Designed miniproteins, single chains. Designs and how they scored, part 33

Each design is a single chain, and the fold is of that chain. pLDDT is the mean over its residues in the fold that is shown.

## One batch from the design tools (miniprotein)

Design m1208
Fold by ESMFold2-Fast:
Structure m1208 (fold): chain A 89 residues (1-89)
Amino acid sequence: SLEDLARAQLERFRERLKKIPGLSDEDIEEIVALVEEGVRRYLETGSWEPLDEARTRILELLKEKGYSQEAILEVMREVAELRDALDAA
Protein backbone atom coordinates (compact mmCIF):
# COMPACT_ATOMS: atom_id res chain seq x y z
CA SER A 1 0.00 0.00 0.00
CA LEU A 2 1.01 3.66 -0.28
CA GLU A 3 0.95 3.82 3.55
CA ASP A 4 3.42 0.89 3.76
CA LEU A 5 5.65 2.55 1.14
CA ALA A 6 5.50 5.83 3.11
CA ARG A 7 6.55 4.04 6.33
CA ALA A 8 9.46 2.31 4.54
CA GLN A 9 10.59 5.58 2.90
CA LEU A 10 10.43 7.46 6.24
CA GLU A 11 12.57 4.73 7.89
CA ARG A 12 15.08 4.96 4.99
CA PHE A 13 15.04 8.77 5.36
CA ARG A 14 15.88 8.53 9.10
CA GLU A 15 18.75 6.07 8.44
CA ARG A 16 20.16 8.30 5.66
CA LEU A 17 20.08 11.36 7.96
CA LYS A 18 22.08 9.40 10.60
CA LYS A 19 24.90 9.06 8.02
CA ILE A 20 25.22 12.86 7.58
CA PRO A 21 28.33 13.96 9.56
CA GLY A 22 27.66 16.30 12.49
CA LEU A 23 23.85 16.06 12.40
CA SER A 24 22.66 15.51 16.02
CA ASP A 25 20.14 12.83 17.04
CA GLU A 26 17.87 15.58 18.45
CA ASP A 27 17.86 17.48 15.13
CA ILE A 28 17.35 14.24 13.15
CA GLU A 29 14.23 13.45 15.24
CA GLU A 30 12.88 17.00 14.75
CA ILE A 31 13.47 16.79 10.96
CA VAL A 32 11.86 13.32 10.78
CA ALA A 33 8.82 14.54 12.77
CA LEU A 34 8.32 17.49 10.39
CA VAL A 35 8.64 15.27 7.28
CA GLU A 36 6.39 12.55 8.79
CA GLU A 37 3.64 15.16 9.43
CA GLY A 38 3.97 16.44 5.83
CA VAL A 39 3.73 12.88 4.46
CA ARG A 40 0.76 12.11 6.77
CA ARG A 41 -1.10 15.16 5.39
CA TYR A 42 -0.21 14.12 1.81
CA LEU A 43 -1.75 10.66 2.44
CA GLU A 44 -4.93 12.36 3.82
CA THR A 45 -5.33 15.17 1.23
CA GLY A 46 -3.25 14.29 -1.88
CA SER A 47 -1.41 17.64 -1.49
CA TRP A 48 2.37 18.08 -1.23
CA GLU A 49 1.94 21.62 0.17
CA PRO A 50 2.38 20.54 3.85
CA LEU A 51 5.64 18.72 3.00
CA ASP A 52 6.87 21.76 1.01
CA GLU A 53 6.14 23.92 4.10
CA ALA A 54 7.98 21.37 6.31
CA ARG A 55 10.97 21.53 3.91
CA THR A 56 11.08 25.35 4.34
CA ARG A 57 10.97 25.00 8.15
CA ILE A 58 13.76 22.37 8.06
CA LEU A 59 15.95 24.66 5.93
CA GLU A 60 15.41 27.55 8.39
CA LEU A 61 16.08 25.26 11.39
CA LEU A 62 19.38 23.97 9.97
CA LYS A 63 20.57 27.49 9.05
CA GLU A 64 19.61 28.84 12.52
CA LYS A 65 21.53 25.98 14.21
CA GLY A 66 24.63 26.78 12.12
CA TYR A 67 24.91 23.57 10.08
CA SER A 68 27.29 23.60 7.09
CA GLN A 69 25.97 24.21 3.56
CA GLU A 70 27.04 20.63 2.67
CA ALA A 71 24.99 19.11 5.53
CA ILE A 72 21.97 21.30 4.66
CA LEU A 73 22.13 20.27 0.98
CA GLU A 74 22.36 16.57 1.94
CA VAL A 75 19.24 16.87 4.16
CA MET A 76 17.33 18.72 1.40
CA ARG A 77 18.36 16.04 -1.15
CA GLU A 78 17.04 13.27 1.15
CA VAL A 79 13.67 15.11 1.55
CA ALA A 80 13.45 15.45 -2.27
CA GLU A 81 14.26 11.73 -2.79
CA LEU A 82 11.55 10.75 -0.28
CA ARG A 83 8.98 12.93 -2.08
CA ASP A 84 10.01 11.59 -5.53
CA ALA A 85 9.71 7.96 -4.33
CA LEU A 86 6.16 8.54 -3.02
CA ASP A 87 5.12 10.65 -6.06
CA ALA A 88 6.27 7.85 -8.43
CA ALA A 89 4.04 5.28 -6.61
Scores: mean pLDDT 88

Design m1209
Fold by ESMFold2-Fast:
Structure m1209 (fold): chain A 69 residues (1-69)
Amino acid sequence: SIRDITKKSSQQAIPYLQNNKYDKASQVFIDSGKKNPKYKDVFNQLSKIYKKKDNVDNFLKVTDKKPVS
């Protein structure tokens, strides 16, 4: 079922999410979609969400980082 497949993918992605490695977490979901074509759209949407968050976090960190406080 989608729940069982999603649970396995989530377990693989959790360590990356806990370390703010959203791009790697995104790849876990992309790979899950490739292995489970029936649910590809669901995993692609999850992948896009986390990939976007990684881009935003990286942009904000670059903007907030300063030679001064």
Scores: mean pLDDT 69

Design m1210
Fold by ESMFold2-Fast:
Structure m1210 (fold): chain A 71 residues (1-71)
Amino acid sequence: MEEEVERLAREVAERARAGDLVGAVRTISKLQELDEESRRRAVELIAELIASEPDELVRGVVLLAIGVALI
């Protein structure tokens, strides 16, 4: 589970940095299939990974998608 959570978090960050925002959002949607604790962990990891992203639009889209996925 922890390994799966880290894999998904890295995939979101890598897709976003590559300009594949649709792929990043699609991967974030997979977080809804995880249990509550795993989703929280994945969100924390994604936030940390994307915090260093210089493109504010990329950061904003990823953070918004996470917020929507966790409602």
Scores: mean pLDDT 72

Design m1211
Fold by ESMFold2-Fast:
Structure m1211 (fold): chain A 100 residues (1-100)
Amino acid sequence: GEERIKELEEIIKQNPDDATAWKALGMEYFGQGKLDEAKEYFEKAIELAPDDATAYINLGLVYWAQGKLEKAKEYVEKALELAPDDGAAKQLLKIIEEEL
């Protein structure tokens, strides 16, 4: 919600390298349907923590929500390279491939 966004913005203002806070901010904006902002925040989280499979899954979800299926697949496959047994990533990949 709006209060959570304000809390996350204050955290980022004080610690701009907090990848977890950037990822959480991306999730809040994704929940509001603000896909372009969500994308920027997940991209920042990946820049700061390039081994966080969850951030790649979330960016894949943003691209899927935008109808950019090839990009969605690319990011979910990157998540599976980092976390090969992630069931959510495997399920999302199947959904994307069925829509291609």
Scores: mean pLDDT 89

Design m1213
Fold by ESMFold2-Fast:
Structure m1213 (fold): chain A 69 residues (1-69)
Amino acid sequence: SAEAEKLREEGKRLIEEGERLLKEGKELIKKGVESGDRKLLLRGIGLALRGIGLIFEGELLIKKAEELE
């Protein structure tokens, strides 16, 4: 189904974007901890949480695509 294919492609893109944000967030968390920079730590946590949210949303879209087939 064309709808299932679109959901799979969108889900994969969200997962890739989420993984990128999660990686950036982890790097900022590490820098914040190493430097004692609380603002940098909080920014890193925010990016990591946003990344996790996108990964879960992407996985949900892939599951919805499977339910349509």
Scores: mean pLDDT 90

Design m1214
Fold by ESMFold2-Fast:
Structure m1214 (fold): chain A 55 residues (1-55)
Amino acid sequence: SKVIKESVLGILKAALSFERKLVEDPSVSEEMKKKAEEHIKELEKEIEELEKELK
């Protein structure tokens, strides 16, 4: 369903925003930032694929 995919896209974009804030936070450990950067790459890939599918 297109509606479900659009909802998932919104959730993924919210998660991406959260992970980006973690990377920018000076109080967050380098280990956590590395994990956040890996999550960002996976989220960006998934968002790109979903956006291609929706358009």
Scores: mean pLDDT 85

Design m1215
Fold by ESMFold2-Fast:
Structure m1215 (fold): chain A 77 residues (1-77)
Amino acid sequence: MEEAIRHLKEAIEAIKSGDRDKAIEHLQRAYRAAVEAGAPDEAIENLRKAIEAVKSGDYDKAIEYVRKALEILEKFA
């Protein structure tokens, strides 16, 4: 769980700096770590939506979804 949370924080930084490739990389790593840790489906779904938002260039929505996933994961950890 800590690994997923760390990657999500790095993803937020990458999104804010406009580093799309780094944002996607950290989001995908967070997604894999969260799935392996048995995270709630709601957190996993928000991570999927965050990745899709970054790919579509909707960075505001991406940050919103990452924050929702992060809040769920921090309560579950």
Scores: mean pLDDT 85

Design m1216
Fold by ESMFold2-Fast:
Structure m1216 (fold): chain A 71 residues (1-71)
Amino acid sequence: MKREAAIKYTAANIAAVGVETNKELGLLTREDILAAAELYEEAAKAAKAAGDDKLAEEMKKKAEELRKLAE
């Protein structure tokens, strides 16, 4: 699952950049934040399946941060 982990991680990072950009523009929606959090959760699951427990933990923390931001 090395390729899947890389794709999901990249997608999650792109979504996170979008959240920051939309926040600066005043266009941030709860849906955008939650979508980014879900992508990080999927990336964490893929990383864990690939044997990268450290990356999986980091992705899970990012997802939790985004969920708190969404409230």
Scores: mean pLDDT 75

Design m1217
Fold by ESMFold2-Fast:
Structure m1217 (fold): chain A 64 residues (1-64)
Amino acid sequence: MSKEERVAIKSLGDQLSQGNGVLDDSIAQQAIDNAVQEAKKQGLDPKKAKQAAQKIVDSVQQSQ
C-alpha cells in the first residue's frame, strides 16, 4: 500500500466520524481535500492522494 493510500484512508476515517458513518457529498469532498492537504504536508504526491481518496469514497457510496 502506498503512503498516499494510507493518508487517504486516515482522512476518510476521520471524516466518517463527523457524519455518523454516513458519507454524503460534503463529507466526501472534505475527506478528499484533507487527504490532498496532508499529502502535501508530507511531501507526497497530492494527485495520487486525491485518486486514492476518490476510489475509497466511490467504494463506500456504492455500498450504501
Scores: mean pLDDT 77

Design m1218
Fold by ESMFold2-Fast:
Structure m1218 (fold): chain A 62 residues (1-62)
Amino acid sequence: AAAHFEAGKAAEAAGDYATAVTHYKKALALDPGFEEARANLGALYGKHKDDPAVRAAVTKTL
């Protein structure tokens, strides 16, 4: 879980928000109690909810 959380933070810092979403979702799938991953995922949705790549990553890549 922690490795995916760190990868998600790195992707977010690089501006790759779709990849960040994917890694945060993986962290939560491995550890549903990972509050920091949940908080970061929620904050990223709030900041980039209008980004089609973020939206696609949230609902699964079509």
Scores: mean pLDDT 73

Design m1219
Fold by ESMFold2-Fast:
Structure m1219 (fold): chain A 71 residues (1-71)
Amino acid sequence: LSEEEKEEIEKKLLEELKILEEEVLPKLSKEEQEKLLEQLEGQIKQAEKLGMEKVVEALKELIKKVKEKLE
């Protein structure tokens, strides 16, 4: 990925994660929240590999919020 492509992807992912947290997460069932948690944990590894530090931080915060809702 070029640096410009990486920045564009990172920006889009951050926007998607914000929508997921604010609009989607409050409407999810417990089973859907558990499924989302597994998906987000997988995405952290990919974001770390790509050096998308802001995305990694956003994913960790979202995972924390999902875990808080499940408990």
Scores: mean pLDDT 80

Design m1220
Fold by ESMFold2-Fast:
Structure m1220 (fold): chain A 71 residues (1-71)
Amino acid sequence: DPNVEKAIAAAEAALASTDPATQRENLQRAVIYAEKAGKTEAVEHLKAALQALSAGQDPTPHIRAALEALK
């Protein structure tokens, strides 16, 4: 599924970045592709990652959970 592959690529890009703006952009892209793929559980984890990032918290555990749910 191209939308699953794009969601994984965006989530991995967010995980690889230390810049909050780049992480936010990639997480937002991952949400869009995960929603298009119907991956509801992954969308929940990605939104939790965005909330953590906005609160100045580490989004990493939420991004990893999203990647697991995208399998």
Scores: mean pLDDT 88

Design m1221
Fold by ESMFold2-Fast:
Structure m1221 (fold): chain A 89 residues (1-89)
Amino acid sequence: MSEAEQLRRAAERVRELARKAAEWLREHGLEEEARRVEELGERAARLLEEAARAAEEGDKEKAEELLKEAERLFQEMAELVRKAYEKVA
């Protein structure tokens, strides 16, 4: 699997995780957290897709920068979900 293919699959996984997390958050009355998770997940997924395209075009510096931004957003999303889980558990 190419790096671009891996990044696109990562984008799909991020969207799936965000959707599942948002659904769980809504079931527990955390609508604002659900909306934020969906927003962060979609932004991270788009950056991963842009990184995949940059990698295909041979722009390694741009791909690395976009991947770093996507990782930051994913970490923010994961931290939000973790804190929300602690409030409900």
Scores: mean pLDDT 85

Design m1222
Fold by ESMFold2-Fast:
Structure m1222 (fold): chain A 93 residues (1-93)
Amino acid sequence: SPLKEEVIRELERAVAILEAALPELADELRALLDRYTARIEAAESVEELLQVLAEFRAELQELMDRHAVPEAVRGAAMAELDRALRLVLDALA
């Protein structure tokens, strides 16, 4: 699915931003990305994609809170997730 591929690319970009700033979190970030990539690929509807994205955002935010990630890095990573959300919402229109 082109939509799923684009969404996964935005999640990969968010994770790459965090890995570049915090290389010590690379294993945890990659494990998170792998779990959510599998869930995105398994999603059968746009509504399921929205739920998966919401859960990814929540887990990523919790991870960033635990590791006191700087606001500028958080903002950059969250901007990629906002792009993923827009792609899914546009598919509903």
Scores: mean pLDDT 87

Design m1223
Fold by ESMFold2-Fast:
Structure m1223 (fold): chain A 58 residues (1-58)
Amino acid sequence: ADELLRQAEELRRRAREYDARARRLRAQGRTLEAELEEGMAALLLGIASWLEKKAEKL
């Protein structure tokens, strides 16, 4: 079942939303909030990569 790949794709989409928000927060000088959003994006990308690796092993 391609459910792992579908979940990975959803997480990558969410990570892009966090990155976009982080850029706006940095432009406003809201550095701590930007760092938190960037951290969330990195975490989601890591999970997505792990799911993709699991899917490769079938």
Scores: mean pLDDT 84

Design m1224
Fold by ESMFold2-Fast:
Structure m1224 (fold): chain A 98 residues (1-98)
Amino acid sequence: ASPDDAALREAALAVGRELGAAGMRLARVDLPADPAAPVTVVVLATPAGEPVAVLLDADEERALALAEELGRETGAGIHARFTVTAAVARALAEGLRA
């Protein structure tokens, strides 16, 4: 891995740890084997901004469908949606599990 890739992974791991400490749950992880492949990140929060869950999925439509289902169960909505590499998503998931 390049130094830039290592720095991005370290930052994602640190962000994951902070989100996990704030009560964020890792609700779904489905990561492709290719570390450069795109992964959809969906962050769910309450209307008050309380963290609920994050979903990491190589399939964007599946991530959104799962987010809608979890939102019905929890009352949470999609707070953020973005795309990262599988390597960054894996580091984020590791931080959330710590």
Scores: mean pLDDT 81

Design m1225
Fold by ESMFold2-Fast:
Structure m1225 (fold): chain A 113 residues (1-113)
Amino acid sequence: VLSAEEAQAAVRALTLHANTARVLEGVEGADAAIELDGVKIALIDARGLSAEEMTERLRKAKAAGAHAAFVVTEDPEAARAAARAAGLPAAIADESTTVADLVEAARAAAEER
């Protein structure tokens, strides 16, 4: 799971290359969230969740205003299916994903909008 300290470190790294970067609090369905130049990215730890639970969390994140999601999962296919069902673009990470990889994925998602 992405800790609050890791989320803060990601925001600090993004701030070096963006005008506005911040950690969001209280985004429904997300374990953490960041906003980069007005683009909201929900970070979701989906390990141990069913496909239905992943879909519900992604729908809640979208309803809370997320533009994209970064999903940590051991089942990338289930996570992609859940993202399609929720109508929210998602990038998938495995359990070996580092904070640096998360920052790069978040930046790419923000650029795609």
Scores: mean pLDDT 68

Design m1226
Fold by ESMFold2-Fast:
Structure m1226 (fold): chain A 62 residues (1-62)
Amino acid sequence: LEEKARKLEILGESYDALADANIAIAKLSPDSKEEDLKLAEENRKKGEKYREEARRLREELK
């Protein structure tokens, strides 16, 4: 369970990095800004979901 929680935390961090990349692309490409910002929001939500799942697993262990 501890190892599983750590893997979910890493996945969350990876999705946060993708969200940051999408925001950077949106600033460079005005024509696709709306789509890139939408992708950033989706990836950030996925990252948050994985981090919350990891925290929930850790709480179950205590």
Scores: mean pLDDT 81

Design m1227
Fold by ESMFold2-Fast:
Structure m1227 (fold): chain A 63 residues (1-63)
Amino acid sequence: ADPVIEAVRRFLSGEESLEEIARRLGLSPETAEALRRDIAESKATGGEDSLTILRRYLERHLA
C-alpha cells in the first residue's frame, strides 16, 4: 500500500506514534512538532480532521 496510507492507518490504530512515523519516513523533528501542533489546534477549533492534516504533511514532506 501507499506509505502515506499505511502511516495514517498505524497512527489511527495506535501502532505508531507521530514521533515513530516521522523517524521512519524521514521527517525532521521540527516538521513532526509542527504536525503535532497543527493537529492539536485543528481539534481545538473544529477545523480539519487529524488524518487529513497528517496525510497533507506526509505528502508534502516526502517529496
Scores: mean pLDDT 72

Design m1228
Fold by ESMFold2-Fast:
Parts: sequence; C-alpha cells; structure tokens
Structure m1228 (fold): chain A 89 residues (1-89)
Amino acid sequence: SHMEEKIEELVKEIKKIMKDALNGKISEEEAKKRIRELLEKAGVPEELIEGIVKYATIVLKSSKNLSEKEQETLIEAFGQLIKKEIEEV
C-alpha cells in the first residue's frame, strides 16, 4: 500500500542517518535532530517520536563498541522495531 511504501522509505532514511552518525559523517545530536524532523514530517505522533529518538540514542551509544557487521545487525533490528510501532498507529 502507499502507506506501507512511505513507512519503508522513512525507516530506510532513519537507518541511513544512524549509519552516517556511526561512521562519523554527522554528530549524534545532528542524527537525533534529523530523525525527529523526518518523523514529524511523516505525521508520527509526538509520544512515539520521543520513544523512537530515545531508542535511537541507546542504539547509537551501544553500537560504538561493536564491529561494523554487529552495528548493521543492530540498526536493522532497530529499523524493524520502529516500522512495526509506526504501522500500529
């Protein structure tokens, strides 16, 4: 559906932002700002935005001590979780 395609695109953009932060291309604070802006533009409820941004911060901090493959696995798991949460709204 059109909604499912938009959610998949949103999740892909969020995962890209997370990867850019872990690769040092952007700061963690810039990543949180961009994720929030994307979710706001997509019409995600504020309570869910706060939860997603908080969880993204935990994932980013936890990923700093992981290998690149483990970081990708954690980001993919995060993406699947937020996709499900957004689809249930």
Scores: mean pLDDT 84

Design m1229
Fold by ESMFold2-Fast:
Structure m1229 (fold): chain A 106 residues (1-106)
Amino acid sequence: SELRERLEELTEEARELLEEAKKAKTAEEVKEVLERLAELLEELEELLEKAETREELELAREALELLLEAAMAALKVPAATKEEKLRAIGLALRAIGLLLDLELKE
């Protein structure tokens, strides 16, 4: 499945982003993490509309959990500005919303 392959790739990108978020030390690095996080969340939301198999849904859930952790890691960076922290919270809430939708619809 082409969808499965892209979900596997996106899950790896989410894992890499979480590691980048954990290593971020500057406001600029946090900003770059949050911009990439927003892009991955938008793509994942679109892919979720097409996901039908258990394996596709499990990959999407793993990617969402990793993106949520990345947002929370970015929020904890001392150099993050108030604007970046608010954006991180917004992205975390979006990820939580998608996780809840996934749990509710099976």
Scores: mean pLDDT 88

Design m1230
Fold by ESMFold2-Fast:
Structure m1230 (fold): chain A 114 residues (1-114)
Amino acid sequence: MEYVAIVQLTVTVDKSAADEVYKAAREAAENLKKEFPEVTRVIVDKEIEGDKATVTITLVAHAASREEAERLAQKLRDAVENYIVPAVLKAAEKSGAKAEVRIETRIGRFGEPE
C-alpha cells in the first residue's frame, strides 16, 4: 500500500434536505465499499452553514503502484457517479430541494516519499 486513490463527492443542498441527503450518501457509500474491497476507508461528513448544508463523501483506496491508484481512482469516480450521485439527488428531490454535486479525484503517496 504505497499509494492512495481518493475520490471525494461534495453535495450542496438546502439545510432542510441535509439529513435525508446525508442518510442516502452514507447508505450508498457503505454499499459501494462492500462491492469494492480496495476501498479501505469511507468518510461521510455533514456541515450546516446558514440555510445551506454540505455533505462530503470521501472514499480512500490503497494501491501498490501509481498506475493501480490511477485505475482505482477512475473506477471509483465512475462508481460514485453511477451509484452515489443518483441516490443523493433523489433524496434531495424527495425533500423538495435541489442539490449541486462536485466530484474530485486525487492520487497521493501513502507514507514516505519513496
Scores: mean pLDDT 83

Design m1231
Fold by ESMFold2-Fast:
Structure m1231 (fold): chain A 82 residues (1-82)
Amino acid sequence: MEDLEKGRKLFEQGKYEEAVKYFEEAIKKDPNNAEAYLELGLVYAKMGKLDEAQEAFQKAIKIDPSLLEKYREKVAELLEKL
């Protein structure tokens, strides 16, 4: 949870590489943390790593299918900040 929050703050600051590190640590501590995969996908998308973003999003929804709604909200928010 703490690593996920730190990753989000770094993502907001545009520190994408550092944000990836914290989301990867969150996944390492809990491989079923669907939220961490969702956030990792959003960071990869911002970096232009579309294949990695898609793979992370697919893992997130496989772990927690209810994230499909949250995933759409997060994508919309990301597009508004561009």
Scores: mean pLDDT 77

Design m1232
Fold by ESMFold2-Fast:
Formats: structure tokens, C-alpha cells, sequence
Structure m1232 (fold): chain A 84 residues (1-84)
């Protein structure tokens, strides 16, 4: 899926950025896991993003700013690709 390819690219950018802390990378990786799971259940990209954000933010180890930044970057990339 092109949406999953975009997700993988954005997550790799966070993983490879030395300014991103390990706990922030952890939140972004968890967000990716939930987003892929929701897409695999047949949800639309918009609903899958919403559910992934909600599930990731509900975790006690969540880093809200990192999750919101990942959501923003993924939405921008999906919109540029005509998937939103």
C-alpha cells in the first residue's frame, strides 16, 4: 500500500534523526503499529489515523508531542500523494 510506504518513510525519518529521543522514537513506532493494524481491518486512511492516534496516546509511555508531529507529517505526505 502507498499509505504504508509513506508511513514507513516518515517513521524512518524519526528513527534516523539523532535529535529524536529513544522514548519519542518508541511512541512513533507504536503509532505505526496501530495505524497498520487499523488499515488492515479495512478502515479508511482518515479513520485509521484517528484510531492509531487515540490508541497511542492512551498508553502510559506515550510522548504526545512526538505522536502529534508524526500524525502531522503523515497527513501532509498522504495529502501530497492524493490519498487524503
Amino acid sequence: SKAIEILDEVVKEFENDINVLPRERGSVVTFKKYFVEELSQGLSIEEALKKAVEKTLSRPDAVPDAIKEAEKKIKERLKEAGLL
Scores: mean pLDDT 84

Design m1233
Fold by ESMFold2-Fast:
Structure m1233 (fold): chain A 95 residues (1-95)
Amino acid sequence: MKEEAKKLIDEAIDELFRAGQLASFEEQVEITLLAMEAYLAKKELDSGNFEQAKELLKRVAERVKELIERSTNPEVQEHLRKALEKIEEAIKLLE
């Protein structure tokens, strides 16, 4: 379960970076910060801090939802939705 959650986080980070490549400069900064926060959640899993990892992932999920609503680029929205799906699946595995 921990290794599967880490894999889902890696896949979410990849989708966030793909969204960032297509996004406006302002959105790129926010997406990069979200990818870094997802990476911190992965590091918390490596340390055995499952509750802290879940809280970080929940914060990332909420911010990604906000970005999807604000974005006007359909390709950016698609990659953000894929990232959100992976993050929510990772959270479910840690419950």
Scores: mean pLDDT 87

Design m1234
Fold by ESMFold2-Fast:
Structure m1234 (fold): chain A 82 residues (1-82)
Amino acid sequence: DWKKFFEQGLEYEKKGDLILAAEYYDQAIKLDPNNYEAYYKLGEVYEKAGDLEAAKYYYEKALKLDPNNEELKKKLEEVKKK
């Protein structure tokens, strides 16, 4: 159940444990590779960790799955300018 891993990722992200958050979001993606929200959250985690190349990669993946998402488009543009 990808949703359990996604919820664990959210919990660890709120605690500031970006490594565990990324691991749980990655598990959610492995169970549901079409889940744009899990890619979006991985992008946010990597951006918070200062890995802007990884953040860009995951935001681009999320945007391909949800191409009309205006928040995702803004996130990707902000990361590209850094």
Scores: mean pLDDT 85

Design m1235
Fold by ESMFold2-Fast:
Structure m1235 (fold): chain A 88 residues (1-88)
Amino acid sequence: SVEEEIRLLAIEALEAIKNGDLETAEKYIKKLEEIIKENPDNGVGWLYLGAVYAEMGDLEKAKEYFEKAAKVGTEGVQEAAKQLLEEL
């Protein structure tokens, strides 16, 4: 599913960030951004993109994407996004 693909790309990006492999992280982030651009109403995509940018220390982008997830996501995604916004 699109949601599973989003999750797998986000996991790969997060793993690369934790390993300090910024070049690999950037490749997975670009793939994640591409699939989200094709599925902009899927709040899960915005939620994971926010989490990836938060892990990179880009808190402004993380906030922007969590706010997007809170606006377009299902009730569960909206609640998760609100919790993550409080942790920034």
Scores: mean pLDDT 85

Design m1236
Fold by ESMFold2-Fast:
Structure m1236 (fold): chain A 101 residues (1-101)
Amino acid sequence: HMEKEEEERKKVIDEIGKLFLPLVLRSPDAQLTREVLNLIIKKLKEGKMTVEEAKKYIDRLQEINDRATAELEAAKSPEERQAVLDRYRAELNEIKKEIEK
């Protein structure tokens, strides 16, 4: 099982690498998104995060990013846009804290 786990880990790291640029470019906060993605990769490489946990975090990040993008497209004022950005940053900072723990 060890060899399959290492291969799966490598595969997930490669998949995250492919998603990295699209996720960052479509993100409301490129810097924070990079920080979260780099943290996932780091924990995965250190063996402190399972492949299943990494996949769940990436799925959650994609969902948050897609929702924030839709909300930004619907925003009609600078105040509405700021509220979307504040929610996005709050959700990503929660994920970051969960991973750093």
Scores: mean pLDDT 82

Design m1237
Fold by ESMFold2-Fast:
Structure m1237 (fold): chain A 60 residues (1-60)
Amino acid sequence: GRKEKEEKEKLMKELAELLKKLYPDLSEEEIRAAIERNFGDKSIEELKEAIKRAKKLLEL
């Protein structure tokens, strides 16, 4: 539904911000394209899991 699409887009943006910190050599466009390719067809739960992993990597 519409709410699910909005939540998914918000989570993708959060993941993009985290990935930009992990991979500063990649452009914002490259990171967004990678997220769309790898998570465009994934569930909200899988996006939340990816965000959790990215946050853990940033704490190391």
Scores: mean pLDDT 79

Design m1238
Fold by ESMFold2-Fast:
Structure m1238 (fold): chain A 73 residues (1-73)
Amino acid sequence: LTPEQRAAILANIDKIESLAVPRAQAVDPELAEKLQKAFDDYRKAVEAGDTAARNAYRDKISALMEEAAALEG
């Protein structure tokens, strides 16, 4: 990843987190905490250039967001 691509990825994840974490908090505070940690771990992986860790945490974020959506429905 170039520095510009890394910055774009981090800016995008910040936007997703700003919407996803409050929604999770409203249905399950423990789930929101797990989601917040997954976003933090994702940022660290992006900054470290660890593609495998980044993909793993992306999948974790997706799974936690799906879990939150299921609790809303």
Scores: mean pLDDT 82

Design m1239
Fold by ESMFold2-Fast:
Order: C-alpha cells, then sequence, then structure tokens
Structure m1239 (fold): chain A 82 residues (1-82)
C-alpha cells in the first residue's frame, strides 16, 4: 500500500539512506498521487541532498493538496530561508 511505502521512506530517511527514501516516496506517489505526506518526505530528502529548489517544489505540492499542513508550511519556510 502507499502507507507501507511511506513508512519505508520515513525509515530510510531516519537511517540516512536518502536515495532509498526518495525511491519509496516516489513509489507511494505512483499509488496515491494525492497523499501530501509522500511529497513532504521527498522535500525533506531533497533538502538533505542539498537540492533546495526541488525541496521547495515538493513542499508547495504538499500544501496544494493539504493547505493546513503545518509541517509542510514550516519546512517550506525553512527551505526558502536557505
Amino acid sequence: SAEDLIAKAKGYLNLGDVEKAVQYAEEAIKLDPNNPEAYILLGEAYLRLGDVEKAIEYFEKALQLDPNNERARELLEKAKSL
């Protein structure tokens, strides 16, 4: 399920395996393109990779799907300050 893939992406991100975190989050989006959590995880992964522009795009997508998502808003503000 998309939720299982999101859980794997979180796990790999916490372990510092950013490449696997990206892969599992992208697979989650293929199964459920409207899940804001998968986009938040991609944004956080790209911040760790130093790709601030991609991170901003993913956080903005998460906010388009869930405008009241505090986590996505905070991460977007942080990314824009870099």
Scores: mean pLDDT 88

Design m1240
Fold by ESMFold2-Fast:
Structure m1240 (fold): chain A 65 residues (1-65)
Amino acid sequence: SMAAEEAERRLRELKEREGVIKEIRYVGDTIEVYLHESDVAANVGAAIRAIGLGIELGASVEIYY
């Protein structure tokens, strides 16, 4: 669907922008964000931006290290 294509595009852009994101997936109603360990400030920033994207897409966000 067009909505799924838009979601995938925005997830790809987020991953490209946030160097601490190892992987990001949209599965069902959830955005799964996988982060590189050890940089707390960068990880917090990436998590906040992922949560913002989740709000825009109507999805839950789960953060993994």
Scores: mean pLDDT 75

Design m1242
Fold by ESMFold2-Fast:
Structure m1242 (fold): chain A 62 residues (1-62)
Amino acid sequence: MEESIRRVREALLEDLRAAAEYYEEIDPERARRIRELIANEDYAGAMRLVFEPPIEAAIKAS
């Protein structure tokens, strides 16, 4: 059980970093903020930025 939590956290962290790399090409300011939240262990905040609706226009424009 305890080890499962660490593995889930590592998978989440990897996914958030991948999202930050993706945003570097379309919204570098948001990418930096996502990485900052990850560094502060604010994974919930990082996830909210990744799924935030306001960026959908930039995603569609790509």
Scores: mean pLDDT 70

